# Designed miniproteins, single chains, continued (3): the designs that were tried, part 107

Each design is a single chain, and the fold is of that chain. pLDDT is the mean over its residues in the fold that is shown.

## One batch from the design tools (miniprotein)

Design m11959
Fold by ESMFold2-Fast:
Formats: structure tokens, C-alpha cells, sequence
Structure m11959 (fold): chain A 90 residues (1-90)
């Protein structure tokens, strides 16, 4: 369902934020979480898609600057978010 997909995306963003050391990067991801919560409350699929696209792009940007271990973990989370995004678009 839409609710289950968005809740899973929120959980994955929280997981990414928990392993990111940079406070500014963590804050940006947590801001995406709040936007997803708003989209979920409004049942706005298009808003959820737009926010999730931005979250994936942000996460990949953070991964590029990260050490190899953190990068691998963030890229895995990004791939799982992309799978959710694909399901939201369909």
C-alpha cells in the first residue's frame, strides 16, 4: 500500500541518518523524513515521489564523500529507496 511504502522509506531515511556523522547531512535527511510524513498525512503520492527522489539524490551525494564502508551502506539504503520509488510510480 501507499502507507506501507512511505513508512518503509521513512524508516530507511532514519537508518541512513543514524549512521551519518556530519550533523548538517543528518539534518537534511531528517528534513526529508518530515516532508515524507507530511505527504503521508495528506495522502499525496506525487509529493511523496518528489520528496523521495530528492532524498535519494541527497543520500547518493553524501555517499560520494563518505569512506568506503559508510558509502557501501548508504548506497544499499539508496537502492532500497529506489525500489520503493519504483513501486510508488506504479
Amino acid sequence: SFEELVEEAIRLIEEAASIIEDPADREQLLNKRELLRTALAQRDREAAITVLEGAIELLRGIAEKADPELRRKLEEIARRLEEILRQLRE
Scores: mean pLDDT 89

Design m11960
Fold by ESMFold2-Fast:
Structure m11960 (fold): chain A 79 residues (1-79)
Amino acid sequence: MEELDAAYEAARAGDPAATRRLFSLVHELLQSPDPELQEKARERLIDLVRRQNAEMAARTGFDADAAVAGIEADLEASL
């Protein structure tokens, strides 16, 4: 989970390698046979995105709720 946080922060800073790393980690967790682990992976990613987007929204007026909804839709499409 901490690795997901670090990867997202680097990806938000514009590191494409970190973006690939983040999605790879989420994909591996979603492939786990443990449904509880899959759910926690989704919740952690959504929570992280919500925190990062809330800070960005304060600076730029970005719609954080819309961004979170987009991530949820992408995760559902990947399952």
Scores: mean pLDDT 65

Design m11961
Fold by ESMFold2-Fast:
Structure m11961 (fold): chain A 82 residues (1-82)
Amino acid sequence: MALAVQTKVNASIALEKLSSVLEDKEEKDGIVKGKLNGKDVEVYVVGDNILLIQGEDIDPELIKNTLEDLGIEVLKIFEVKV
């Protein structure tokens, strides 16, 4: 499953903020891998204000609430078929 998250701020800022709450995180070549609530996720920037989050059984509302708690305004979340 992949979620595209459109943010009001630059997606690189959203990536930095989201990476701060991931467990067992590793960062390489702009891709951040880690666990969010025990679920494996892979996060990277795909556009100026678009963040892509890949993983299994990711709840879009959890992603939105996590980013907004970090001060990142979420404009839209939509599922991407990869």
Scores: mean pLDDT 82

Design m11962
Fold by ESMFold2-Fast:
Structure m11962 (fold): chain A 66 residues (1-66)
Amino acid sequence: LTRPIDLRALWEELVEAVRAGDLARARELARQIATQMGFPERAVETVAAALLREAERLAAELEAAE
């Protein structure tokens, strides 16, 4: 999972997991994205938390637009 196209797919899966309420899967996907972006292991937790928050905001915006 080192191709740029996989980051988009992982991001879409993260947003879907958030919308489905699967928080455990969402956290795992956020960590995978941070790792694929090349962050060191210690930074992965911080970056994953930020990605999860952004996915939550996008999921809320998509729901509000429906």
Scores: mean pLDDT 76

Design m11963
Fold by ESMFold2-Fast:
Structure m11963 (fold): chain A 62 residues (1-62)
Amino acid sequence: FRVGDIVRAVKDFEARNELELSLKKGERVEVLAVLGRHYVVVRSLETGEVGIVPTDVLERVE
């Protein structure tokens, strides 16, 4: 993933701490920062909330 990418959740994700963002399957988010290989900071396009999400729960939108 790259900063500015629009990606979507492939499954529901529940935040495990206050820095993470909960997502519902199909929710679209914008990548704001890449934190190594396994995590990204994203903004929800539905709610405007910002948080950390594992890359494993995201896929690129075409």
Scores: mean pLDDT 80

Design m11964
Fold by ESMFold2-Fast:
Structure m11964 (fold): chain A 89 residues (1-89)
Amino acid sequence: MEAAEEAIRLAREAARLGVEAARLAAPVDKELMLRAIGAALRGIGAEFQAELARKKGDEEGARAALEDAREALRTARELLRRARELKEA
């Protein structure tokens, strides 16, 4: 199921970027670090939902997981960009 497989890929990317953003933010901005951890956790949650939807053939659940993964990835990318800017300040 294409939507579930895409959701899993995007969700894993969101989790990785969220963790990296949290690591970079940790010494300088605790609020940004916590928000980045939140984005990583949302990515992990979306991956679990996508895998469950794939196992059950739940196309609606797969699309919901894909939307969650896309939002988590968008947030993780923005937070990583901000964390990198703070590291250079």
Scores: mean pLDDT 87

Design m11965
Fold by ESMFold2-Fast:
Structure m11965 (fold): chain A 65 residues (1-65)
Amino acid sequence: SSTVEQLREKAFQAARDLAASKTLEERIAAGKRLAEVGRKAEEVAGQQTGNELIYEASILASELA
């Protein structure tokens, strides 16, 4: 699997964690993980790919909430 595919999996896991969060602390922690994955995707594959991963993860989090 490509590095981008691994980052997508991490972003989606962070999105699931965010949707499942019951406390502000859990929500902040999941949000920080998602932001870090986006930053890493930008470093590896460019800003557009990083933004797309964050957008897709945000849609997933919203659908699960």
Scores: mean pLDDT 85

Design m11966
Fold by ESMFold2-Fast:
Structure m11966 (fold): chain A 70 residues (1-70)
Amino acid sequence: KAELYYENGILAYRFGFYKQALKDYEKAIELSENPSPELYRNLADVYEKLGLTEKAEQYRKKAEEIEKKN
């Protein structure tokens, strides 16, 4: 389930395993019909840690758009 990948991604990020967190969050998005703004923000944070700043900004913007829509 998407929720398990999301939780695993949070744990990986917490322990500094950013590439693993990226894979887990991407899988959570893939398995989710309506990914949460928080999931996109967490994905953006991982991209930032990996030095992929443009990707990070892209996903932060997506999270913000979803939050504004509410």
Scores: mean pLDDT 84

Design m11967
Fold by ESMFold2-Fast:
Structure m11967 (fold): chain A 99 residues (1-99)
Amino acid sequence: MDKLVEAAIRSFEAAGMDTVAEAIRRAKERYLKEKPKESAQELLDRAKDLFANSRTPEDLRRALELAAMAYVLALDENDYKTSSEALLLMQRVEAALRG
């Protein structure tokens, strides 16, 4: 998990997606302190719902936080389908935040 998360953070930073890179870093730190009670898929589904119904930039940032946590949890569980979907959602949220 750790090397894959670090590689993802560096890839997003190299692409200029600093907001996504920071969200993944924060999600990893939170996961190491306390594992979320929700599954990776449940977190991803909530992130998708928040993104689809976003009304403010704060809603977009919250969707990003949930997607980043889903990504970290999915990687820890070797759930590459959910982690890939979370990565795509994070890229969409980053694009929406930039306008």
Scores: mean pLDDT 84

Design m11968
Fold by ESMFold2-Fast:
Structure m11968 (fold): chain A 59 residues (1-59)
Amino acid sequence: MTEKAFEELKERVLEAIRAGDAEAVREAIREGKEKLGLSDNQVSDAVEEAGIEYATARA
């Protein structure tokens, strides 16, 4: 359950980063915490992993 929510948030953040939409990134983070029940640490980790994945795929 928690891992699936984490993956969903990571995918949403990654998609928003690829679109260059900072507002969409903020909304995905907010929804992850409010709707998916993720902790602050889990949200932070998902955002960090999305950023690393984006950088690695484009480097």
Scores: mean pLDDT 78

Design m11969
Fold by ESMFold2-Fast:
Structure m11969 (fold): chain A 76 residues (1-76)
Amino acid sequence: LVEAARRALEEARRAAEAGDVAAAEAALARAREHLGEMARRAEAGELSWEELEAALRELEPLYREAHRAIAAAKAA
């Protein structure tokens, strides 16, 4: 799930850099779905909160980069 979310965020950034806002938003939505699944597993006790926090800490910079790239593409 962390790897899938990271890949989706990287896809979102690349699509935004290419000017494909629709593809970038779709990839960002997939990343959110993977994050939601991780949160759901933590609530079910299948993933520790420490592991979830570590994953979110790793993904936060990629999420910010994707959002900034999409905003820049929309403004261009």
Scores: mean pLDDT 80

Design m11970
Fold by ESMFold2-Fast:
Structure m11970 (fold): chain A 92 residues (1-92)
Amino acid sequence: SEAERLRRELEEAREEARRYAEESKKVTEERKKKEEELEKKAKEGTEEEAKKAEEEKKKFRKESILKESEYSVKLIGASSRALASENRLKRL
């Protein structure tokens, strides 16, 4: 039935949204750990090593933010699909 199809679409969209939310959290945690490691290296190293660590930190931060943004867009998409399927089920 159409109701069964919509329920499956809703479940799939909800699962996809959960997966993207989890991946986004992992990226954030990895960024935080890497930033802490590089900041420690900058404090303990020579002035030249500190400059290299700061440059690496900036590069990693930019890459991580872009990845977080990608997962956020995907999460919004999946959440929108879930809401659409849920609203359509309410109309049946």
Scores: mean pLDDT 84

Design m11971
Fold by ESMFold2-Fast:
Structure m11971 (fold): chain A 72 residues (1-72)
Amino acid sequence: KKEIEEEIRRLREEIERLRREIERLEEELKRAKEEGDAIKASALAVRLVGLRTEIELLERKIARLEEELKKL
């Protein structure tokens, strides 16, 4: 169904955006560690964990939607 295919596409685009944000934050985390900014490094590490968790949830949603498409 087109609606499910469009939702999967949007979720894949969202994952790609989150992956780019993770890359940026990983560079910021590396810099914060090099500067000895423990508070900033800790905050960035927490944000990175959150973003990775978001990607995992989106991947699970895509897998569910793909199974629904296969049964149609």
Scores: mean pLDDT 84

Design m11972
Fold by ESMFold2-Fast:
Structure m11972 (fold): chain A 99 residues (1-99)
Amino acid sequence: STEEEIRRLREQALALAEEARRLVERFLTDPELKRRLLELLERFEEAIEREDLEEALETVREIKELAETLTDEALREGLLSLADAMETLVRRIEKLKAE
């Protein structure tokens, strides 16, 4: 069912956010950037749980903007890749709900 597919996509989006959180906790040493990225990831998770797709998309864009400022290339590319995947899943949920 469409509802089952939406639930699966939400679970995948939350799993990607958790992976991003683990990368930030493990590798990001700047305490201010770490705090800001963790707050944005929390906001993304809350938006997904509330099915606020507009807020989820806005939050993932803010995550991408902060990730672009990171000096660690591997961490920057990893977070940008995860954020792109998160955005793709949110847009797919949006499309399914419009049907």
Scores: mean pLDDT 89

Design m11973
Fold by ESMFold2-Fast:
Structure m11973 (fold): chain A 86 residues (1-86)
Amino acid sequence: LEEEFERLIEQMKDPATLAAALREFLALVDTIEDELERIELMARAIEEALGLTASTLHKTSEDEFERDIAEALALIQLGVALANAE
């Protein structure tokens, strides 16, 4: 699972595969039962692939952290969709 996420994060660094890899990554994250593990993986993907720093999200409370991760990922997904406009 972690190896599969690493593959998807790497594919998100390639503009040609970015949108597809991001969609697959989000679908895979949805299968994780551990909510904290989902949050950690989403934060890693945001930091590594999309150039955001997870440290800015760590300043938020636990409940707000979950919401901020979800909002940041949704905004990134929207931004990628709008930027690619395909």
Scores: mean pLDDT 59

Design m11974
Fold by ESMFold2-Fast:
Structure m11974 (fold): chain A 70 residues (1-70)
Amino acid sequence: DKEALELLEKAIKALEAGDVERALLYLSMALHLTTNPEARKLLEQAIEALRKGDVKKAIELVQKAIEILK
């Protein structure tokens, strides 16, 4: 929840800076802390989008997860 939200906001900042590896680390940590099933699904999809090189899709999915967890 609060800790997961802080990690997701850090992930967005890392993605905006082009630091995909740091973003993946923050997303993985946030996924471990997230219990909401809809948010977890979005974070799993965001990680897959990043592994495929789709940074814009990943940012969109992480923002949706943030809105659910707020």
Scores: mean pLDDT 86

Design m11975
Fold by ESMFold2-Fast:
Structure m11975 (fold): chain A 73 residues (1-73)
Amino acid sequence: AAEELERLLAEILRAEGVPPEEAERLAREATERAVALLERATPEQVEAGVAALEEAGAPRLAELVRRLAEEIR
């Protein structure tokens, strides 16, 4: 899930015109921060975050965050 999240974020950044090397670095940093946040989050906080991402129109990110939280626990 972490590798899939990093790939999706890099894909989004490249689509927005970020150079490939910078997109890869930013996606890695964002994924590492997401992992650190999820390690501290309660199950209730994870579900609230997933619901917020779905409401914001990011269902692919929501699914990956849920899967990543399950893998960390």
Scores: mean pLDDT 80

Design m11976
Fold by ESMFold2-Fast:
Structure m11976 (fold): chain A 110 residues (1-110)
Amino acid sequence: SAEEVKELLLKARELIKQGNLREALELLKKAYEILKKEAPEALKKAEKIMSEIFGIPGFTVEDALKEAEKAIEQGDEEKAKIYLQKALLTLILALGEIDPELARELLLSP
């Protein structure tokens, strides 16, 4: 559900801030799987928009999550945070395509 995705993204954001990157990765993977199944077109639109914003041609959440996982395994916390944040922002945008009010609430939370 959109509400479940919002809760996963809120928790992942806090975990990234705390440096709990492995747990954040797992929650972002779960949110991605839900959106891929329930709103694949919203996800594709978000990825196209974020490709331009990030300056990464063909950007996908799947690739960002893979890069984050590699960085975690290598102990590169800064690189892991960057890719987890790219995945998070893209998933928030995808949520906004299907439920703008939930995405707005997430963006306005401290």
Scores: mean pLDDT 86

Design m11978
Fold by ESMFold2-Fast:
Structure m11978 (fold): chain A 75 residues (1-75)
Amino acid sequence: SALELASANVALTAVSDPAALTPEALQQVVDALTALGVPRAEAEAAVEAARARGLAARAAGVPVADVHAALRAEL
C-alpha cells in the first residue's frame, strides 16, 4: 500500500540521512498520504513510528542494507 511504501521510505531515510527528515519533509509525506485517503492521524502515527524505527536502527549501527531487507520482507 502507499502507507507501507511511504513508511519504508521514511525508515530508510532515517537510517541513511536523518537530517533530510525535516518537519517540512515529514509534513509533505503526511499530506501526500492524506490526499490518497489515509486519515491524517493514521498517516502521522505511521510516519513517526517509521522515523523512530529508522533512528533506532541507526543508533544500533544496523547497516542500511539490512534495514532495507527487513522492510522488503514486511511489504
Scores: mean pLDDT 84

Design m11979
Fold by ESMFold2-Fast:
Structure m11979 (fold): chain A 74 residues (1-74)
Amino acid sequence: DPGVERLKREAREIIERAERIIAERPEARELAEEAIRIAEEIIRIIEEREPVPGRELLERLRRAEELVREAERA
């Protein structure tokens, strides 16, 4: 499913951005770590083929994106 592969790619991008933030801005660590946790959970759900609706995965992805944006502003 191209949509699921896109979600995995976007989740991996969030992890990469958050890891960069942790390295560059220690003060934003908590926000960045929470974003990583959510993004890793999205990847796990997809890889384990758990019956989670795409809408819920998108909501989780948006939450992780908001957290990483907050961390970038900190």
Scores: mean pLDDT 85

Design m11981
Fold by ESMFold2-Fast:
Structure m11981 (fold): chain A 69 residues (1-69)
Amino acid sequence: MDSLRQQLDQIEQRAEEAIRRGDVRGLWQSARDASQLSIQALNNGDFDTSQRATQVAGRSVRGAREQLG
């Protein structure tokens, strides 16, 4: 469980940096990584981590769209 939480924390930090920087590529990468981790967490019964990862993915996608329009 700790491993997925650590990975999510790293993804969150990268997503926040990408939003601050306007890094569309980094935002799409963070969204993909968070989505994959969300599925892994769900399969492990870690619903809290899965929910948080889904939120990170959503924020990253919205951030990327805002940079484009």
Scores: mean pLDDT 82

Design m11982
Fold by ESMFold2-Fast:
Order: structure tokens, then C-alpha cells, then sequence
Structure m11982 (fold): chain A 90 residues (1-90)
């Protein structure tokens, strides 16, 4: 399953790059977010932490596309929450 999840994450990341090149920042963000979630799951990250990694990646891409400091701060907060969950679990 891990190899299948990683392969799917790579496919979604490639689709996200194409969406970003086409100027579809919202679609690119969603694709990158899902790719990050699947990649985290492939590495054995628990579902809840993987979800937070995906949300953080989505907001980080939107922050880069829009120049929003607020979205960038929120992405960092979600990433920190994911890391805290991993530290608490191990």
C-alpha cells in the first residue's frame, strides 16, 4: 500500500504542477494538498497528522500564489500541529 500511495501522491503533484502552470491556483492547491496527505500516509504518518500536512500544503501554495501572509501563518500553524501529533504519538 505505501508504494501505491506514494505513486498516487506523485501523480497528484504532477497534476498540481500543470494546474499551477495553467494559472489555476485553487485546483493546484487542492492537488498539492492531497499529494502531501498521501505522501505522509505512505511514510506511516497517522491519518489525522497526514490530514493536517495536506491542509498546510494547500494553504502554503495559496499563500505563495496570492502573497497572503495570513494564509502562510495558518499553513505554518497546521504544520506545527501535525508535528506535535507525531511527537505525542512517539
Amino acid sequence: MAEELLARAEELAAEGERALAAGDHERAARLYGEAARLAALARGVPEEAARLYGEAAELELLAEATGSEELRARARELHAQAVALLEAAR
Scores: mean pLDDT 84

Design m11983
Fold by ESMFold2-Fast:
Structure m11983 (fold): chain A 80 residues (1-80)
Amino acid sequence: GLTEEQKKKFRETAPKEIELLLKELNLPKLEKEDVEKIVEEALKVLEKLLADPSATSEQINSAVYNTIKSGILKALEKKK
């Protein structure tokens, strides 16, 4: 599974990556609380897949990315 150090690094880097992705896609800025929620859900998916010895790096990356994308869409729908 993920170490506490790896979780800390993910929580520090993922919010910045989400903000950059939103800017690149010309999407509205998300509230800090919504970004934090997306990061925690993505981290849970990452931990689950890293515990699965059959999961490939490509599958892990795709699942984490799809979790982030889904979280962004849900947060944007809430703003309507």
Scores: mean pLDDT 81

Design m11984
Fold by ESMFold2-Fast:
Structure m11984 (fold): chain A 86 residues (1-86)
Amino acid sequence: MTLVVTLRGASPTTITGEALRAIGLELEGHDVEIEIKGDTLTITIRDASQALIDEYLAWAEELAAQGYEVRVERRGDTLTIEVDLG
């Protein structure tokens, strides 16, 4: 399953932190693509484990609990998590 995580309206601090986390996953052997465009960060993880998917879903639930807009969509073999940080 492919996991796509998109953060919109992200601060430079948030972009740096999440990009470094994604680089850490790549160093651990995950197939990771990182795209930064302005204040939008997109992380694509191919062949994501269920444990990694569950971890990102839990994080998205925490952001939703903090009042951020979170959207989760599954289409075929792709799970997309979109977060609007303002």
Scores: mean pLDDT 85

Design m11985
Fold by ESMFold2-Fast:
Structure m11985 (fold): chain A 59 residues (1-59)
Amino acid sequence: VEAALRAGDIRGAELELLGALREGRISPEQALRAVEILRAHPDDPDAALAALRAAGIPA
């Protein structure tokens, strides 16, 4: 997720989160929260990463 966000690839970050959900690395609630954070911060990857970490989502 972090590498995709640093590259400005929000769609790639969303796909990585879907992969993590399928692998059981995150819960469905964490996946939904993560997508909301990414969509709220499309032009600020640092704010997105900080919000993901604050929500307890491994990024």
Scores: mean pLDDT 73

Design m11986
Fold by ESMFold2-Fast:
Structure m11986 (fold): chain A 87 residues (1-87)
Amino acid sequence: MPGIAVDPATARVGEDVTVTATGMAPGSTLVVRDADTGEVLAEAVADAQGRATVVLEGVARAGRYVAEVLDTNGEVLATAHFEVLPA
């Protein structure tokens, strides 16, 4: 089962957020999006070892965010929610 780690789990506006997924199936995708707007901010495809990492640099908007691991059919395999607080 894939796992998702978010560091920090609670960031402030202007901070970087690192999202790392492990145990991904080959060809699956890590997607990070704004949960309030639905905007996709970053995507990464799993490497041969089942890992993907994205860095959101200087997050501009306070609000709710979600990271999802999707298979090639768009099925959600793992989900992590995180928050960005006002500066």
Scores: mean pLDDT 83

Design m11987
Fold by ESMFold2-Fast:
Structure m11987 (fold): chain A 81 residues (1-81)
Amino acid sequence: SEEEEAEKYKKEFEKKIEEAKKEAEEIKKINEEEGEKAEKGIEELLKRYEESSKSAKSLESMAGLAEHAKEGFKKIAEKLK
């Protein structure tokens, strides 16, 4: 059902945000300024989530954005090492 899909994507979004926060903290340990930029990106994504439709399609899109942010932060952390 759409309700079950919405719940799935909501959980995926929350999981990816927590993973992105961990990557941002790793960046911050290496370069405080770049870490602060990553943290601001997470804050903006959380704000967009609160403003978003809670439909399955919208939550799937938000989960994808959270995964993209996590992947981006991982790449930044590796480049800073």
Scores: mean pLDDT 86

Design m11988
Fold by ESMFold2-Fast:
Structure m11988 (fold): chain A 111 residues (1-111)
Amino acid sequence: SLIDKLEEAIKLFEEARDILRKALNSTDPEEQKKLREEAIKIFEKIRDIVRELLSQATDPEIRELLERILEMVDNAIEALKKGTKEAFEDALRMVDNAIAALEYLLERLRE
């Protein structure tokens, strides 16, 4: 269902947030690289879920929100591939914003 897919996306964003926080606290370049690659894989899974949600969404406001999240996820994947600490910080901010937006959408759909 749409609700189940939104809950799955939120859970994956929360997993990505934990990995990004761990990466920012790491002083080991090899650990940072591994965590970056793990975060990218999670974002790729989120991207697939958001694309599926977009294919099912008919409400223009919901579609606009999901399209914005998809753009943010694509930008985060490309930034993380560059491997800078700034990219981890930018991705973390994106994740926090995406979680808030998806939780807002989930509440509206449960009304």
Scores: mean pLDDT 86

Design m11989
Fold by ESMFold2-Fast:
Structure m11989 (fold): chain A 65 residues (1-65)
Amino acid sequence: SHTLLAGMAIAAIGGQIEGVVEEFRLTPDEIELVLKERTPESEALIELLRRAAAHTGHRLTIRLL
């Protein structure tokens, strides 16, 4: 149930960052984001995911391709 908040937040901004996200993985204990490049939009997503991970107890992993 707590992972639903992270998924909804990502869905809400996904359209704005479609071109820069290579992969997104959500598991019961981890959020992993793989980016093609870092942009202001991807930085906003990272901050949103950092907040979501902290509130849901997930580990956040960010990778650049």
Scores: mean pLDDT 72

Design m11990
Fold by ESMFold2-Fast:
Structure m11990 (fold): chain A 92 residues (1-92)
Amino acid sequence: MELARKGGLEALKGGLLAAKNAENIKAVTLGVAGALGGIGGIIDAELGNDKDGGRSAYGGGESAKKAGELAGNKEAKELGEKGKKLGLLGYK
């Protein structure tokens, strides 16, 4: 299923957007972590590891959401929430 890939892509977008708009190191660090988790979700999904991909997308989405909150960026927060939700569904 495409859930891990879609969740990973949303987490990647949210993490990068949060990092780009962040004024503080915590938001940058969490944005980067969200992006890396998103990439991991995409890679694992392409390798057929949907559960591992979903787990990576979930973690990436959580980090991206928190980074978006700290950066004050609503779009990054929403992308992180979506990545988290899609990753959780793919993790089963």
Scores: mean pLDDT 82

Design m11991
Fold by ESMFold2-Fast:
Structure m11991 (fold): chain A 62 residues (1-62)
Amino acid sequence: DEALQRGAEALRAGDYEAAIAHFEEALAQDPTNFQAWYGLAVALERAGRLAEARRARALASA
């Protein structure tokens, strides 16, 4: 998944808002993608959006 790869790349670069957008795009294509939910949770956590990060982590483990 190209969006998942772009999200991981943005996360490594410290561009957390770009990472969030890319992981959300991956989830729009496949909402059961555990890797995308986990990546989104990490990106939200690094961006300081802790309530949204907790919600995404719960969905990653579902």
Scores: mean pLDDT 83

Design m11993
Fold by ESMFold2-Fast:
Structure m11993 (fold): chain A 71 residues (1-71)
Amino acid sequence: MAEELRERALEKARELKEVAERLEANPEDEEVRRRAEELSEEIERIIRELGEVAGEEFAREVAGEVLRIIE
C-alpha cells in the first residue's frame, strides 16, 4: 500500500507540473486553475494517508519528492 500511494502522489505531482505550466501560459484560465487546485488537494490527501499507513517520516520523504517534481 505505501509504495502504491507514493506512486500515485508522484503521478499527481507530474500532472500538477504540466497543469501549472499551462496556467503560467494562461493565468486567466479558470478550468486550468481549478484542475491545479484539485490536484494539490489530491496530493495532500495522499500524503496524509501515507502518514497514517507508513508513518510520518516516509510521508515527509514522499512530500519532498513531490516538491522536487513540481520545481
Scores: mean pLDDT 82

Design m11994
Fold by ESMFold2-Fast:
Structure m11994 (fold): chain A 77 residues (1-77)
Amino acid sequence: SKEEKEKEAKKEIDKAKKAYEEGKYDEAIEHLKKALDIDPTYEEALQLLVTLLNYLGREEEAKKLVEEQKERIKKLE
């Protein structure tokens, strides 16, 4: 269900935030990507991931991710 997907995505976001607080940025990125795989519409996960990638100088990866996410959402319509 949508509620179950949101709950599982939230768990991954919480893990990402913990990894970020510990300076484990690549681990945080992996958890945010997992959240978006579970729920492609989870806006907080996309915002956090783009912000983190830009902070790390991975601007091209952030841009590609945004475009991939737009295509995923479009296919769900």
Scores: mean pLDDT 84

